# Designed miniproteins, single chains, part 21

Each design is a single chain, and the fold is of that chain. pLDDT is the mean over its residues in the fold that is shown.

## One batch from the design tools (miniprotein)

Design m709
Fold by ESMFold2-Fast:
Structure m709 (fold): chain A 69 residues (1-69)
Amino acid sequence: AQEEFDREVERGVAAIVKAVALTTAKRLKLSKETIDKINELGDKAERGEISVEEALKQMNKIIEEELKK
């Protein structure tokens, strides 16, 4: 019950986070490599391979590194 509900919520949140991150990356004109990495992290979070929090942390790091260039 609780664990199943939490997994369903995490899956939904992961999908939203992925969509927002990809839209933001495209609007900021980030490289295809960076967009591909964000997409991969979003897919991993949706599959439950990593947490949404970990995916966000890694996405933020990748975007930050791209913006330093």
Scores: mean pLDDT 76

Design m710
Fold by ESMFold2-Fast:
Structure m710 (fold): chain A 103 residues (1-103)
Amino acid sequence: SDKTQQSIQTLQQARNQFEQALEAARNKDLLGMEVSLGMVKIIYGVGKLTNVLSPLASNALDNAIDLGDKAIDAMRNGDYDEAVKLLEQAIGILDDAIARLQS
């Protein structure tokens, strides 16, 4: 369905921003990480406003964004390995949601 394809595109765009956040976290670049995770929130906001998100996509984005916020807190505390793990978990949630929507 058109809504399914738009959900997949939105999740792929968010995933790309999480990959940028992960790279920033590996470089201990808090500002770069905050910019990328801020872009995820904009992408999700657009998806909600345009009513293109399936419940599965919305749930995945809610969970991934929550992990992203926890990753920012970990970075601020100097827990860089924890921030990386949280971002990898967020990417995994998005990958699972994309795979389920493509099946």
Scores: mean pLDDT 92

Design m711
Fold by ESMFold2-Fast:
Structure m711 (fold): chain A 68 residues (1-68)
Amino acid sequence: EEVEKQRKELLEAGASEETADLFIEAKNGNPEAFERVGEITAELSKKLREVDPSDVEKVREIRKELFG
């Protein structure tokens, strides 16, 4: 049930079902999914550097924007 746990964590982080599946596929060795996940995480890191981490709502909005 590691896959189900990972899916729940991604959905709680604001990922759509499609994005959650993409992250799981990347973990399972899909190279195209891995590449796409890398792009999403790079953009997330870039945007989060511009935001105060204590601004929970803004952080949530950025995650929603990038994950679905």
Scores: mean pLDDT 74

Design m712
Fold by ESMFold2-Fast:
Structure m712 (fold): chain A 100 residues (1-100)
Amino acid sequence: SKKEKALEYEQEAIRAGNAGDFEKAVEYLKKALEYMDEEDPELYIQIANIYREMGKYEEAVEAYRKALEVAKKHNLPDEEIQRLEGMLAELERRLAEAKA
């Protein structure tokens, strides 16, 4: 039942994202994570990508930091880690310039 609920929330997140409701998409992905026995790095990456798409760069930076933590813990490929690190660095640069 926990696995079924996680999948249901992932499907709801996809529907919300397709409808442009990014706030609900993030909410459903976070709910899916609550029903998982172990952290899924791909869901953390999706949350980070959605915050970036929304232009919520401060939230995106924090989400990418969490995604990187989980991705490294789960030994994702070096290419994916480097891509996430590059995205984080670019967003931190944009955020710093916006505050200057």
Scores: mean pLDDT 84

Design m713
Fold by ESMFold2-Fast:
Structure m713 (fold): chain A 75 residues (1-75)
Amino acid sequence: SEYEKKKEEIEELMEKAKEYIKEGRFDEAQELYNQAAALALELIQKYPEKAEEVLSFMEEKMKELQEIAAEVKAK
């Protein structure tokens, strides 16, 4: 339950970062990503058995943000 709630918080921060990237607000998106990364590290520390899952999730979301940023910058 606590693990699921924290994972949802990370997901919400990453979705907001995605929206800011689409608006060209890269500095604000970076701040949200940094918050999400900090929460992910805290989550791994509290639930080390979930480290692989959390890292895979973060890697997937980071790739999505990088792809969107590249598309926005190409315009």
Scores: mean pLDDT 84

Design m714
Fold by ESMFold2-Fast:
Structure m714 (fold): chain A 88 residues (1-88)
Amino acid sequence: MEMQKLLEELKQRQFKEELDLEINLAFAAMLASVGQYEKAVELLVKTMGKEKTREWIKENLTPDQQKEALKALDEIEKKKKEEEEKKL
């Protein structure tokens, strides 16, 4: 019986994580729709990482929005590389 409670708690935690992901994806899409591509991409990278963010951009944004969002992603990657070089 305790094994069923653990499974239900695990499913509820997974559902909450999926809901948080959906909320973040919806918010990122809204930010992109108002031209705030850097903030949208930063939120997505924090939520799912850069490769999944690149996939999401290609699948969920218009071609014009994809160009701006991918440019923002490249700028974030460039800033991260510059910060790593400065620490070394």
Scores: mean pLDDT 74

Design m715
Fold by ESMFold2-Fast:
Structure m715 (fold): chain A 83 residues (1-83)
Amino acid sequence: MKKVSEFDIDELIDFFKENSTFYRGLSRFPDIRERLLKFEDELKKQNLKGSELLSLTVEDLMKLPYVDRVIAEEIINLLRKNE
């Protein structure tokens, strides 16, 4: 199985869709889904793949659209657990 550091952006987004609470629960609300799409667009715009996200702090992640501290901490925990 690939390590998170080997994920491209599409693999990273699919990983979050399968493993994160912020993707699975919130995507059912239209306004939250729009914010999740902005998050995905920002990952693509900045070319933030698995290896780049692994290097970011909670504070760095909170600069991304829709990412609050709770979401940032979930992201870090999921990425590090699967490295």
Scores: mean pLDDT 79

Design m716
Fold by ESMFold2-Fast:
Structure m716 (fold): chain A 87 residues (1-87)
Amino acid sequence: SFEEALKKIRELFLKALDELHRAIQAGDMEKAREILKKFGEEIKKIIDSLTPEQKEYVIKLVNEFLDTLAERYPELKEIIDEIKKEL
């Protein structure tokens, strides 16, 4: 269901925030990029299962989340922009 998809997306957002925080605290930028790539892959799987209208809504939510991450971690902007392009 769409509600279940939204719940999974929120869980992925929280997981990404936690994992990125830990990687960045450790100074591991390579790990941070890997975390974002996996996040993008999981989000893409969910998006591909949705109706066109649901996809547009979810893509907006994901873009807002990714924009917030790019503001917090400017060094990740390039990988974030690549993920946004694949959605």
Scores: mean pLDDT 88

Design m717
Fold by ESMFold2-Fast:
Structure m717 (fold): chain A 93 residues (1-93)
Amino acid sequence: MSQVRRLLREAARRARELGREVPSVRSLADEAVRRFRQGYRSSDLQTAMTLARTGRGLVNGGAVRSGSDRARRLAREVDRLVQQAIQRLQDLS
């Protein structure tokens, strides 16, 4: 879980950057941060995986809603981090 915690913590950091830099999607970004934090605090692999996917969806929704290049770059970075976290969670299952 330590590798997954690092990846989801970094995803939370990127989601927080999205909320700060693109205020129009701040509420979606803040919710994504909460989901990622719940994920890396969870001892349950399925819960962590579900929360990681939910956080990713919120960030992607924020990027689509904002239409900004900055939001799209942050969403791609979050996608990469979450995909790595999910792969690690599957390896632990």
Scores: mean pLDDT 84

Design m718
Fold by ESMFold2-Fast:
Structure m718 (fold): chain A 90 residues (1-90)
Amino acid sequence: MEREELEKLVERHEEFEREMEKEGVEEKEQLERYLTEIAGLEPEQAREVAEYIVRAQTTGEVDPEMAERFRELLKEYLEKQSRIVKYERE
């Protein structure tokens, strides 16, 4: 069950990376799409996380309240990416 699910995540991740490079989609939109489609976050949560990441990267400022609030969501996103990378490498 989880193995088949992980295989599909790997395929979607590969397609997503190709799409990111080819389509010139803005970084915030790419992150939001990845968080909803691959990481499985709800659209509203994914948007908030993507906005936080882009803002932190652009301004260099970290909002402590925002960081604490979204830390768990970011952890889920990173854990899913870690699983995909490990599966691809085997």
Scores: mean pLDDT 62

Design m719
Fold by ESMFold2-Fast:
Formats: structure tokens, sequence, C-alpha cells
Structure m719 (fold): chain A 96 residues (1-96)
């Protein structure tokens, strides 16, 4: 919990994420730790455990998290059926 709390403060103060955004990251990790967003969150928690949140590596991870969270928020704000969006996302992932 201490490392997770440091990550929460770091993301809120330096990257402007809300408590709701951070709770979403935490929930994504609990549901599927293999998810790319969940992996980034885990790496940031590990950086906090090592006292390395001010490192360039931690900053890069936090910037990636913010970009993904912003994309997800924009996607969720659209009134389209969620299953349609999942199918399009799966097609893009399959190309990578």
Amino acid sequence: MEAEEKVREYLKEKYGLSDEDIDFLKRAYEINPENPLAKLYRELVRAAERGELDSPEAQEIAEKIKKIVDIVKETMANPKLPGEKVREADKEIEKI
C-alpha cells in the first residue's frame, strides 16, 4: 500500500490524473495483470518501492500511462456499443 500511495500522489501531482483514473488503473491490474496498461502500472509501483519515481524510466512509464488513460476516457465517452470498439481494438492488436 505505501508504494501504491506514492504512485497515486506522483500521478496526481505531476501528471494531473484523478483518483478515479488511478482507481481505474488499479482495477485493470486486479482484473488482468497481463494487460499492457496493468504491466505499466506494476512497473511504476516497483519504481516507487525502489525510491526511483524521479528517474527518467519512471517518468516515461507515467507518460505512457497518462496517454493510455486519456485514450480510454475518450473511448468510453463515445455512445457506441462497447463490443464494436473491442473488435476494432483487437484488430489493431493483431497487427502488432
Scores: mean pLDDT 72

Design m720
Fold by ESMFold2-Fast:
Structure m720 (fold): chain A 92 residues (1-92)
Amino acid sequence: MKDPEKARELFERAAQLVEEAAEKSTDPDIREFLRSIAEKIRETAEKVDPLDAAVLMIAVAVAYQIAKNRGETEVAELLKEAMDLVAEALRA
C-alpha cells in the first residue's frame, strides 16, 4: 500500500456510507449484514491489510447486488459509492 493514511480515510468514509445504507434499508437482514460490513471496514481502517480490503470489496459488492435485486435503489447507490471508495483505498 502506497499511502496508508489516505487508505484509512477512504475506508472510514466507505464505512459511513455503508452505515447510511443500513439505516435506509427496510429489510432487517440487509440492515444487519450492512452493519457487520461497516464494522469490518472500520477494523480494516485501523489495520490496513490488502487481503482484508479485497474481502471487504467482495462483501460490499454482494450487498450491492442484494439491495439492487430487492429494489432498494437508494441503498444500492450508497453501496456503489462505498465500493468506489474501497477500490480507491486499494490503489492508495
Scores: mean pLDDT 80

Design m721
Fold by ESMFold2-Fast:
Structure m721 (fold): chain A 75 residues (1-75)
Amino acid sequence: KKIEELRKFLEQAIKIGESTDNEKLIEAMADSLVAKGLELGIPPEELVRLLREFAEKSKNPKIQEYLREAAERVA
């Protein structure tokens, strides 16, 4: 349920992020993903797992970096 909602949010946010080289926008996107996960009541350990999964799926190095950093902040 809630994990699926976050996954869809992540997919859309990453597609937007991959269309831009604006580092501040990518960072804000990663922070927004953490906030959305917490709002949905997703356990921190599951949120970390999802953030790392999507970092691996992204071919944009900056998105990979910021998603991994976001996961480390939640852990």
Scores: mean pLDDT 75

Design m722
Fold by ESMFold2-Fast:
Structure m722 (fold): chain A 105 residues (1-105)
Amino acid sequence: SMEEKFEEAEKLLLSDDLSDQIRGLRLVYEILKEKNFKSDEEVDEAEYEKLRAQAKTEFDLLLIGFADVVNDPGVRKAVLEALKQPTKEDRAKVFYEKLKELLGL
């Protein structure tokens, strides 16, 4: 099911393995495509660009690249809120929870 696919994505995003993180983002991308996802969210683009410019970790760059590929303000907002978190684990959890809210899962 889509819910099982999303739960698998959470486990992969929480992994410290870059390959797992990439697979998790691919699963999220497939869910967004299957739902023909479009948000009506607004994002603070100036705040997003500021945090984007400060990103240095591989995981942060993956989240930013994902947001660029999807090109949706709700997904950028999810990435923005994740980038504010102090640890990689918290960033992955916040990103996942914000996507869960956006997807209505």
Scores: mean pLDDT 87

Design m723
Fold by ESMFold2-Fast:
Structure m723 (fold): chain A 68 residues (1-68)
Amino acid sequence: SMDELLASFAELVRGIVEGLVARGASRAQIEAVVDRLVAWYAREEGLSPEEVARARAVAREIVDEVLA
């Protein structure tokens, strides 16, 4: 399901963001990596524009939470 795919994607995003923070990456660098990851995920899974928007929202929320 889309919810299961988004949950797996969220775990991947969180791990990558936490790793980048641990290495002292800036918010701009983290956002650039996350944008590439969303684009890759959308292409690999063949996501619709609405599903891409959901994936982007989830990724943004994780970035905001980890950097809080």
Scores: mean pLDDT 86

Design m724
Fold by ESMFold2-Fast:
Structure m724 (fold): chain A 98 residues (1-98)
Amino acid sequence: MVSEEEFEADVWIALILMQLAILRNAALRNPDVEEARKGLEFILETVKKAIEELSPEQAKRVIDEAIAGLEDIRKALSDHPELVKLVTEAIEELKKLR
C-alpha cells in the first residue's frame, strides 16, 4: 500500500498523463503551434503546482513522469520540427525544476 503522500503524487501524475494524452492526440490530428504551446503551458503549470504541494522526493517523481511523457510526444511528433522544438523547450524547463 502507498503512503498518503505517494497517493497524492499518483493523483497528480494521473492528471498530468491525461493532459499529455490530450496534447498528443490533438497535435497528431491537427498540428498547430499555438494550441501545442497552450497545452504545454498548462502541463508546466500543473507540474509547478504539484511541486509546491509535494515533498522533494515525490515532486521529482512527478517531474520525471512529465519529462518521460513529453519525450514520448516529441518522438511521436518527429515529422513536425516546430512542435519538436516547443516540446524540447518544455522538457528543458522541467529539468531546471529538479
Scores: mean pLDDT 86

Design m725
Fold by ESMFold2-Fast:
Structure m725 (fold): chain A 80 residues (1-80)
Amino acid sequence: SELRELLARVRAARTAEEVYELSVRALLEIIRKTEDKDIILKAIGYILRLQGMVLDGASAEALREEAVRALEELIKELEK
C-alpha cells in the first residue's frame, strides 16, 4: 500500500521538513483516492494544522506524532 509506505516513511523521518513533506504527500494521496467529502475535508484540515505547526517552529517529534495520528485515522476510514 502506497499510503502505508508513506506512513512508514513519516515514522522514520528525522527532520521537521521531511516529516512535513512526506505527511502532506500522504494527505494529498488520500484526497486523490477518495470521493468521500468528509475524508477530503479532514485531510485538508490536517494539512493546514501541520503547516501551522511548522510556522510555529514545532519539533520533528511533535510534527511526527500529529502526522502519524492524522494518517492512521484517515487510512482506517479509507479501509472501511
Scores: mean pLDDT 87

Design m726
Fold by ESMFold2-Fast:
Order: sequence, then C-alpha cells, then structure tokens
Structure m726 (fold): chain A 61 residues (1-61)
Amino acid sequence: MEEEREAAERTRRGAAAVARQLGAAAGSKMGIHQGEEVGKELGEEAGRLAAEAGRRGADEG
C-alpha cells in the first residue's frame, strides 16, 4: 500500500506540474500582450526622460 500511495502521489505531482505549465502557457498569451504594451509604454517614457535630461544638460552647460 505504501508503494502504491507513493506512486499515486508521484502521479499527482506530475499531473499538477503539467496543469501548472498548461495554465502558465494559457496565461502567458494574455500576459505577453499586457507585458508588451506596458513594456513599450515604459520604454518610450524612459527614452523621453533620457532625451529631456540630455537637453537640460546641454542647456545648462
């Protein structure tokens, strides 16, 4: 019985890992869309701030 319980638990862990990976794959599709949108917006914001800092440095010096 102990060996059978161990095998059942091993199977459950494997099934849980697969389910987690499938859930992550499904979630990643929406996460990629949101992540890319936010990443592009933050990238543009950082670029604009860097350009502004450069202009201020040139104007002051």
Scores: mean pLDDT 63

Design m727
Fold by ESMFold2-Fast:
Structure m727 (fold): chain A 109 residues (1-109)
Amino acid sequence: SLAAARARALTAEANARVRRYLALAREEARKHPEVLPLVEETAAAADRLGAEALSGTPEQAIAAWERLADILTEGALYALKAGDEATASYLFAAAAVADQAARQLRDLL
């Protein structure tokens, strides 16, 4: 269906944007050794949940994006507490992408 094709395209675009922000977060976190391991764990979670969103049902894709938004927000708050505002900013941007993807997918159902 057109809705299924649009959902797949939306998920693929959101996945690419999240990965881009995580790459920027990783680069900034190299200056903060205490934050870098969290960014690596967050990137691993994004790879897993992004794959679930791409291969799953629409309902599974929504759940995966919502869970990723929560993980990214928690990571951003940790980076802020550690004094790494740049990494936090990129993680918040990634969280906003994940949250928007979940909302847009709900609108397609």
Scores: mean pLDDT 90

Design m728
Fold by ESMFold2-Fast:
Structure m728 (fold): chain A 83 residues (1-83)
Amino acid sequence: SARREELLERLREEWAAVPEEVRKAVLEKIAEFNAEVEAKHQNETDEEELKRLAEEVREKVLEILREHGLERLAELLEELVRL
């Protein structure tokens, strides 16, 4: 639990340090991808498929973060999901 709390705090600090324009660009790209996933899978009820979609969204978020030079945030998020 202490490691999870430490990672969440570091993630919050790193995100707060990101310039506002970069934060907006990242959030817009994430929202666009989420909208695409929702449009394609709006009637999905299979738990296993929902888990796969959650993993796909996670991988895309990491990709978007790295594309914007936010490698440290991507590393922290990857470590958090491995807990």
Scores: mean pLDDT 81

Design m729
Fold by ESMFold2-Fast:
Structure m729 (fold): chain A 65 residues (1-65)
Amino acid sequence: MGLVTGEDGRKSLIDVSKDASEQEIKDALESKGYEVLSLEKVGENEYEAVVKAGGKTYKATVKIV
């Protein structure tokens, strides 16, 4: 599973494996209603995303657990 923590303090879960590709993570985020503008691997099992939700742009951290 992936734990998503938004810059706005919101937390959500995405259903991804530990071996999930960047495309699978992007697809999982988009299935939750986010528009993924960028996704960058910043560590082992950790990604930094820029997403758009509700007409606003947010930075989010995705940790694969």
Scores: mean pLDDT 77

Design m730
Fold by ESMFold2-Fast:
Structure m730 (fold): chain A 95 residues (1-95)
Amino acid sequence: AAAATGLRVTESGADSLVVSASGLGAGATTVTAVAADAEGRLAGVGTGPADAAGSGTATVTGTGPAGRYLVVATGVNAAGGVVGASAPREVEQRA
């Protein structure tokens, strides 16, 4: 059975989102998080290290003004291959 992929997003600043992901797959060395705005435009990208359990945190910068964003996290291995991905999650950064 595959481990369930988890995605949690917290606001870290005025124009940034901290994305924590888990269960991204065995062999992931980095987490890449992508945020899209309400119009489907790329709002920001962040990368961070993944641990041996396929969990890690990435900070997405440049998300812009308060609003709703769709966030996806992917686990990337040492060879640059994608080993796992989260389901998209809608996040409201600020009121």
Scores: mean pLDDT 72

Design m731
Fold by ESMFold2-Fast:
Structure m731 (fold): chain A 57 residues (1-57)
Amino acid sequence: DYTVEVETSVEDGVVTVKVTVRDKNGNVIAEAVVSAPTAAEALAAASEAMKKLLDEA
């Protein structure tokens, strides 16, 4: 069982998305941080990064 946490912040016209995947014990097993000028681009980049990390696990 895994928990996925998504945090989004906007500062100085830059959108930063942090995605953290935790196991059933709360340990961080994967993390991706991406930045883009728009929320849509940042979320898309974060999704691609997480897919690559999970595919390699």
Scores: mean pLDDT 77

Design m732
Fold by ESMFold2-Fast:
Structure m732 (fold): chain A 67 residues (1-67)
Amino acid sequence: SQAESLVGKFKSLGARLAAQAAVDAMNAGDVEAAERAFTQAVVLDPSEAVNVKELAKIMREKFNLPA
């Protein structure tokens, strides 16, 4: 239904915003905030888990943070 499509879009947008917040937190060196934001992204859109994990890996490599 259109309502289901809209809910999906809002969840996907929320997941992207949470993933961006995680990247911003990693760039600021706030690992705890980054972990919370990544967790929120996966909760909002489980299909984004692969993309969020890949992004987290790239950010950890850039900042020499534990995997």
Scores: mean pLDDT 69

Design m733
Fold by ESMFold2-Fast:
Structure m733 (fold): chain A 91 residues (1-91)
Amino acid sequence: KKKEEELQKKFREALDEAGRAVDEVIRNPEKADEATKRIIELMKKYPEVAPGIAAAVIGEARQGAFDHPESREALERLAKAVEEAYKELLK
C-alpha cells in the first residue's frame, strides 16, 4: 500500500515534467525533438510508471494537436515517437 503511494507520487512528478515538455512544444513546435528525448529519458528513469507517462503524453499531445492547429504536426510527431519508443523499451 505504501509502495503504491510512493509510485503514485513518482508518477505525478514525472507526469508534471512530461506535461511541461508537451506544453513547450505547443508554444514552440521546433522543440519537438528535444521534448521527445526528455520524455523518453523520463520513461527510462521511471520504468514502473512508464506506461502511464506514455499514455498521458500521447493523450495530451493529441489533444494539443486538436486545440492548436499551428503545432499539430509537431505534436502528432511527438506522440508517435513516444509511442514507438515505449514499444521498443517494453518489448
Scores: mean pLDDT 80

Design m734
Fold by ESMFold2-Fast:
Structure m734 (fold): chain A 68 residues (1-68)
Amino acid sequence: GAAGEAAATVALMLQLQYGVSQKTANDVADKLSHLDPNDVNKMADIIKEETGVSLKDAIRLVLQAMKS
């Protein structure tokens, strides 16, 4: 569904732009896929906690993934 597609896109961006490991990116994608796709702040918090990406950048990644 839309949440799973957005989560997969975020995982790919984390690997390509931030050098996040495949394992960590997959763990993030799994957590994001269980959230409401409209809850951008919760998705961004998980990205920040799991990867160390800033909250501002995490929000941008989520919004960009939702446009795809």
Scores: mean pLDDT 81

Design m735
Fold by ESMFold2-Fast:
Structure m735 (fold): chain A 98 residues (1-98)
Amino acid sequence: MSEEEREVLRAEARASLALMKGSVAIKMGKKVPKEKRKEAVEEIEEAIKELEEAIEELRRVAERTTDPELRRRLEAEIRALEEQKEEAKKVKEELEKE
């Protein structure tokens, strides 16, 4: 396994974990009672940060790859993370509404 392959695997593993954590934070945020809204906002903010960090790593490995199929896969993964990040931001905004 090359250095590039190891970097890709690490970036994709981070992305998978960020997506899982983001999904949980979004689902919990949609169900949280008023008394726990502040805690839910903090959890969603942490999930957004992890998604942003995962996106940055995926973009870095995508820019370095010469394999067009791998680049296409990584770009699709980046889009999925960006979409979940936007949903997380919307849930945060709803939790912050009085």
Scores: mean pLDDT 84

Design m736
Fold by ESMFold2-Fast:
Structure m736 (fold): chain A 63 residues (1-63)
Amino acid sequence: MIDKEVELALEIIRAVNAEKAGDYATAASEYQRAADLAREIGEDPELVSDLERKAAEYQKKAA
C-alpha cells in the first residue's frame, strides 16, 4: 500500500503540473484533494491552510 504521505506528495505534484499547464480546474481539484488528505493525516495546520488557499485561488481562475 502507498503511504498517505506519499499520496499527498503525488497530489501536490499533479496540482503543480496542472497549474503550469494552465489547467486551473485540475489544479484546484488536486490542491483540494491534497488539503483534505493533509488534514486527515494530521499535517501542520499551516500546510493545510496553504493548500486550501491554492485550491480556492485556482477554482476562481477556472470559473
Scores: mean pLDDT 83

Design m737
Fold by ESMFold2-Fast:
Structure m737 (fold): chain A 75 residues (1-75)
Amino acid sequence: MSPGEQLRLERLENPDPELLAKIPDEELVVYSKDSKAYFRTENPREVTAVPLDGSTNIVRILKSEALFFDLKDGS
């Protein structure tokens, strides 16, 4: 783990609840409030991260929490 290294975030082009359900619950995802989109992380242990699309209001959450928002309210 490198200090100050930006975590590379991959945007989910079309977050499908079935596809999200295939992601392990332990995997961290990033939810962007600006973009209303989830970003999958390749290395969840690297915590220094920003979305590449320039979103400013991002939150890092467990996939289990992300799936709950997506299925319940889509937020």
Scores: mean pLDDT 45

Design m738
Fold by ESMFold2-Fast:
Parts: structure tokens; sequence; C-alpha cells
Structure m738 (fold): chain A 65 residues (1-65)
């Protein structure tokens, strides 16, 4: 059981955003930072909402909480 929630979205341009995602697992919580590419993918991101299914994240940083 894994829950992914968008913590923050920083638009870099029309087709690119830096995203922080909170990943809640049965074994702990992770913060994943990465880049989302694609106009439709970026437009689907909302802080506080679940990460849309199928979103590809170019991971830049992972932290355990």
Amino acid sequence: MTRMVVESVEPLDEETARVTVRVETPFGTLLIRGIVRGRDAVASLAPGAPLPEGTELDVTDIRDL
C-alpha cells in the first residue's frame, strides 16, 4: 500500500516542472524530488492532490522521513 501526494510544484517552463512528492509506504515515508516533463503531465499536477497515475518523474533527490 503506497500513497503518493504532491507536496509542491515549481513551474520551470510550459512543459517542465520541479515536483516534490510525499510517498507514504507501510514501512515509512519518503520525499522524492524530481522533474516532470510534458505540458499535459505538468498541467495535471496539483499541490495536496495525489500524484496522477502514470506520471513519469525524473528523480533528483530521495529523503527518508
Scores: mean pLDDT 78

Design m739
Fold by ESMFold2-Fast:
Structure m739 (fold): chain A 75 residues (1-75)
Amino acid sequence: LEEERRRHAEARAKIIQAVNDGKYDEAIKLLQEEFGLSEEEAERVVQLFKEGKTDPAKYQEALALLDRRFEERLR
């Protein structure tokens, strides 16, 4: 449980870093591999993080999507 939460947090941080560095293809790949998202879902999350650089609500929406996906995988 603690290991899963830590892994989730690390994967999320790595994805955010990739988006901040403009490495969108790497962020999409990480979202697919670590969170099991489809390509369309991964592109949507990357877009929300990009918009989240100027709009905190978009950033929170992206985080909520990843948290929801994590919870789904635990069930």
Scores: mean pLDDT 79

Design m740
Fold by ESMFold2-Fast:
Order: C-alpha cells, then structure tokens, then sequence
Structure m740 (fold): chain A 92 residues (1-92)
C-alpha cells in the first residue's frame, strides 16, 4: 500500500498541477496562486504535494510553504506516506 499511495501522490501532482495552472490562467487567478503552482512544479514530490494540497484548498502562500515544509520534514523522519497525507489534511 505504501508504494500505491506514493504512486497516487505522484499522479496527483503530474495531473493536478497542469489542471490547476490552466484553471488559474482561464479564471484570472491571483499572483500568489501562480507562485504556489510554480513552487510545486520546481519541488520534490513531497514538497510539491504540500503545495498542491494548499492550492486546492485555496490557502495562501504562507500556509502552502508550511504544508510543503511539513511534508518534507515528515518524509525525512521516515513517516509513512499514508500518515503524511493524514497530517497534511489536518492543516487544510
């Protein structure tokens, strides 16, 4: 299940970021929203996932940075993908 969750996260990033960018371009998103998406596109999988979750929840850049950092820290501590997901969901 750990590998399955990681693949789902990778797919969410790969599929979700282009859709989010397109939606922001079509709807006239705010500058900070484009910045969150750009940071996600340039980040490692776990940081990117934190940014993506924040963007999907309509959070500001500060919250997005905190979620990205938390995701990276939890992964470095050896926390499972499933538990990282649950912890990040509590912040949004």
Amino acid sequence: KEEEILKQIEKSIKDGLPIMRKNLEESGGEEYQFEIVEKAEKSDVWRAFGYLLAAQAGKDLETAEKLAEKAEELRKKGVSPEDILEELKKEI
Scores: mean pLDDT 81

Design m741
Fold by ESMFold2-Fast:
Structure m741 (fold): chain A 95 residues (1-95)
Amino acid sequence: MLPETAEELKKAAEEHIKKAREALKEGDLESALEHLVKAAQYASALAIEEKYEEALEILEEVLRLAKELAEKGDERAKNLAEGLEEGIKAIKEKL
């Protein structure tokens, strides 16, 4: 379920980023990717609510982790990173 407030959206994204980092350390690339996708979805919801600074902070962290996952050979993580770079650019143009 989507959180109702911007604070809850940010907290949910941060929890998924934490779980993605833990999965990456354990070599669970599938779980890491799933958590990064969820974090990006919560950041997208923040951007829809015009919380661009919070959304940008989360998306830039997700991008760093997605690039790390892509370097480990996950092609879906590479596609996620490319989409995140375009999304980050679009948000920066609104700031």
Scores: mean pLDDT 84

Design m742
Fold by ESMFold2-Fast:
Structure m742 (fold): chain A 57 residues (1-57)
Amino acid sequence: SPPPDVEIDLDPETTLAEVEVDEFRSGELQVVRARIRLRDTATGERREVDLDWRRRP
C-alpha cells in the first residue's frame, strides 16, 4: 500500500529533514516504518511525523 499523505507547513529552503526508515517482514507482509523529523533553521519550528504502512509485493 502507498504511504499515508503528509502535510508539511514549513519552508523547504530552510528546513532540515531527518528521516529514519525501518522495514521488516512478518510472514508474507512487509511493514515499513518511517520517522520524519523536520526543523526549520530560520524560525526554530519543529514537526515530527511517524508513518507506518504495509507494502504488498
Scores: mean pLDDT 69

Design m743
Fold by ESMFold2-Fast:
Structure m743 (fold): chain A 73 residues (1-73)
Amino acid sequence: VDIELAKRLAEALLAGDYAGAAKLAATMSTESVETALAAVLLLDESFPEEVKEIIRKILEEAGLGEALKAILE
């Protein structure tokens, strides 16, 4: 996972730059895109905590848990 690119994708999505996010995602690995999308959902204060826990477990099972933590720091 490219943590720098995943952070940039998450920042673009949080800023509402969907065109920039789509262009960046097209240059990234699937794992990096998935990790960035999970980080965006986990940073959404309105998103249910029970669902956030499920997302964390899914990424941990996929081997992306450390990359997710690095993006959220």
Scores: mean pLDDT 79

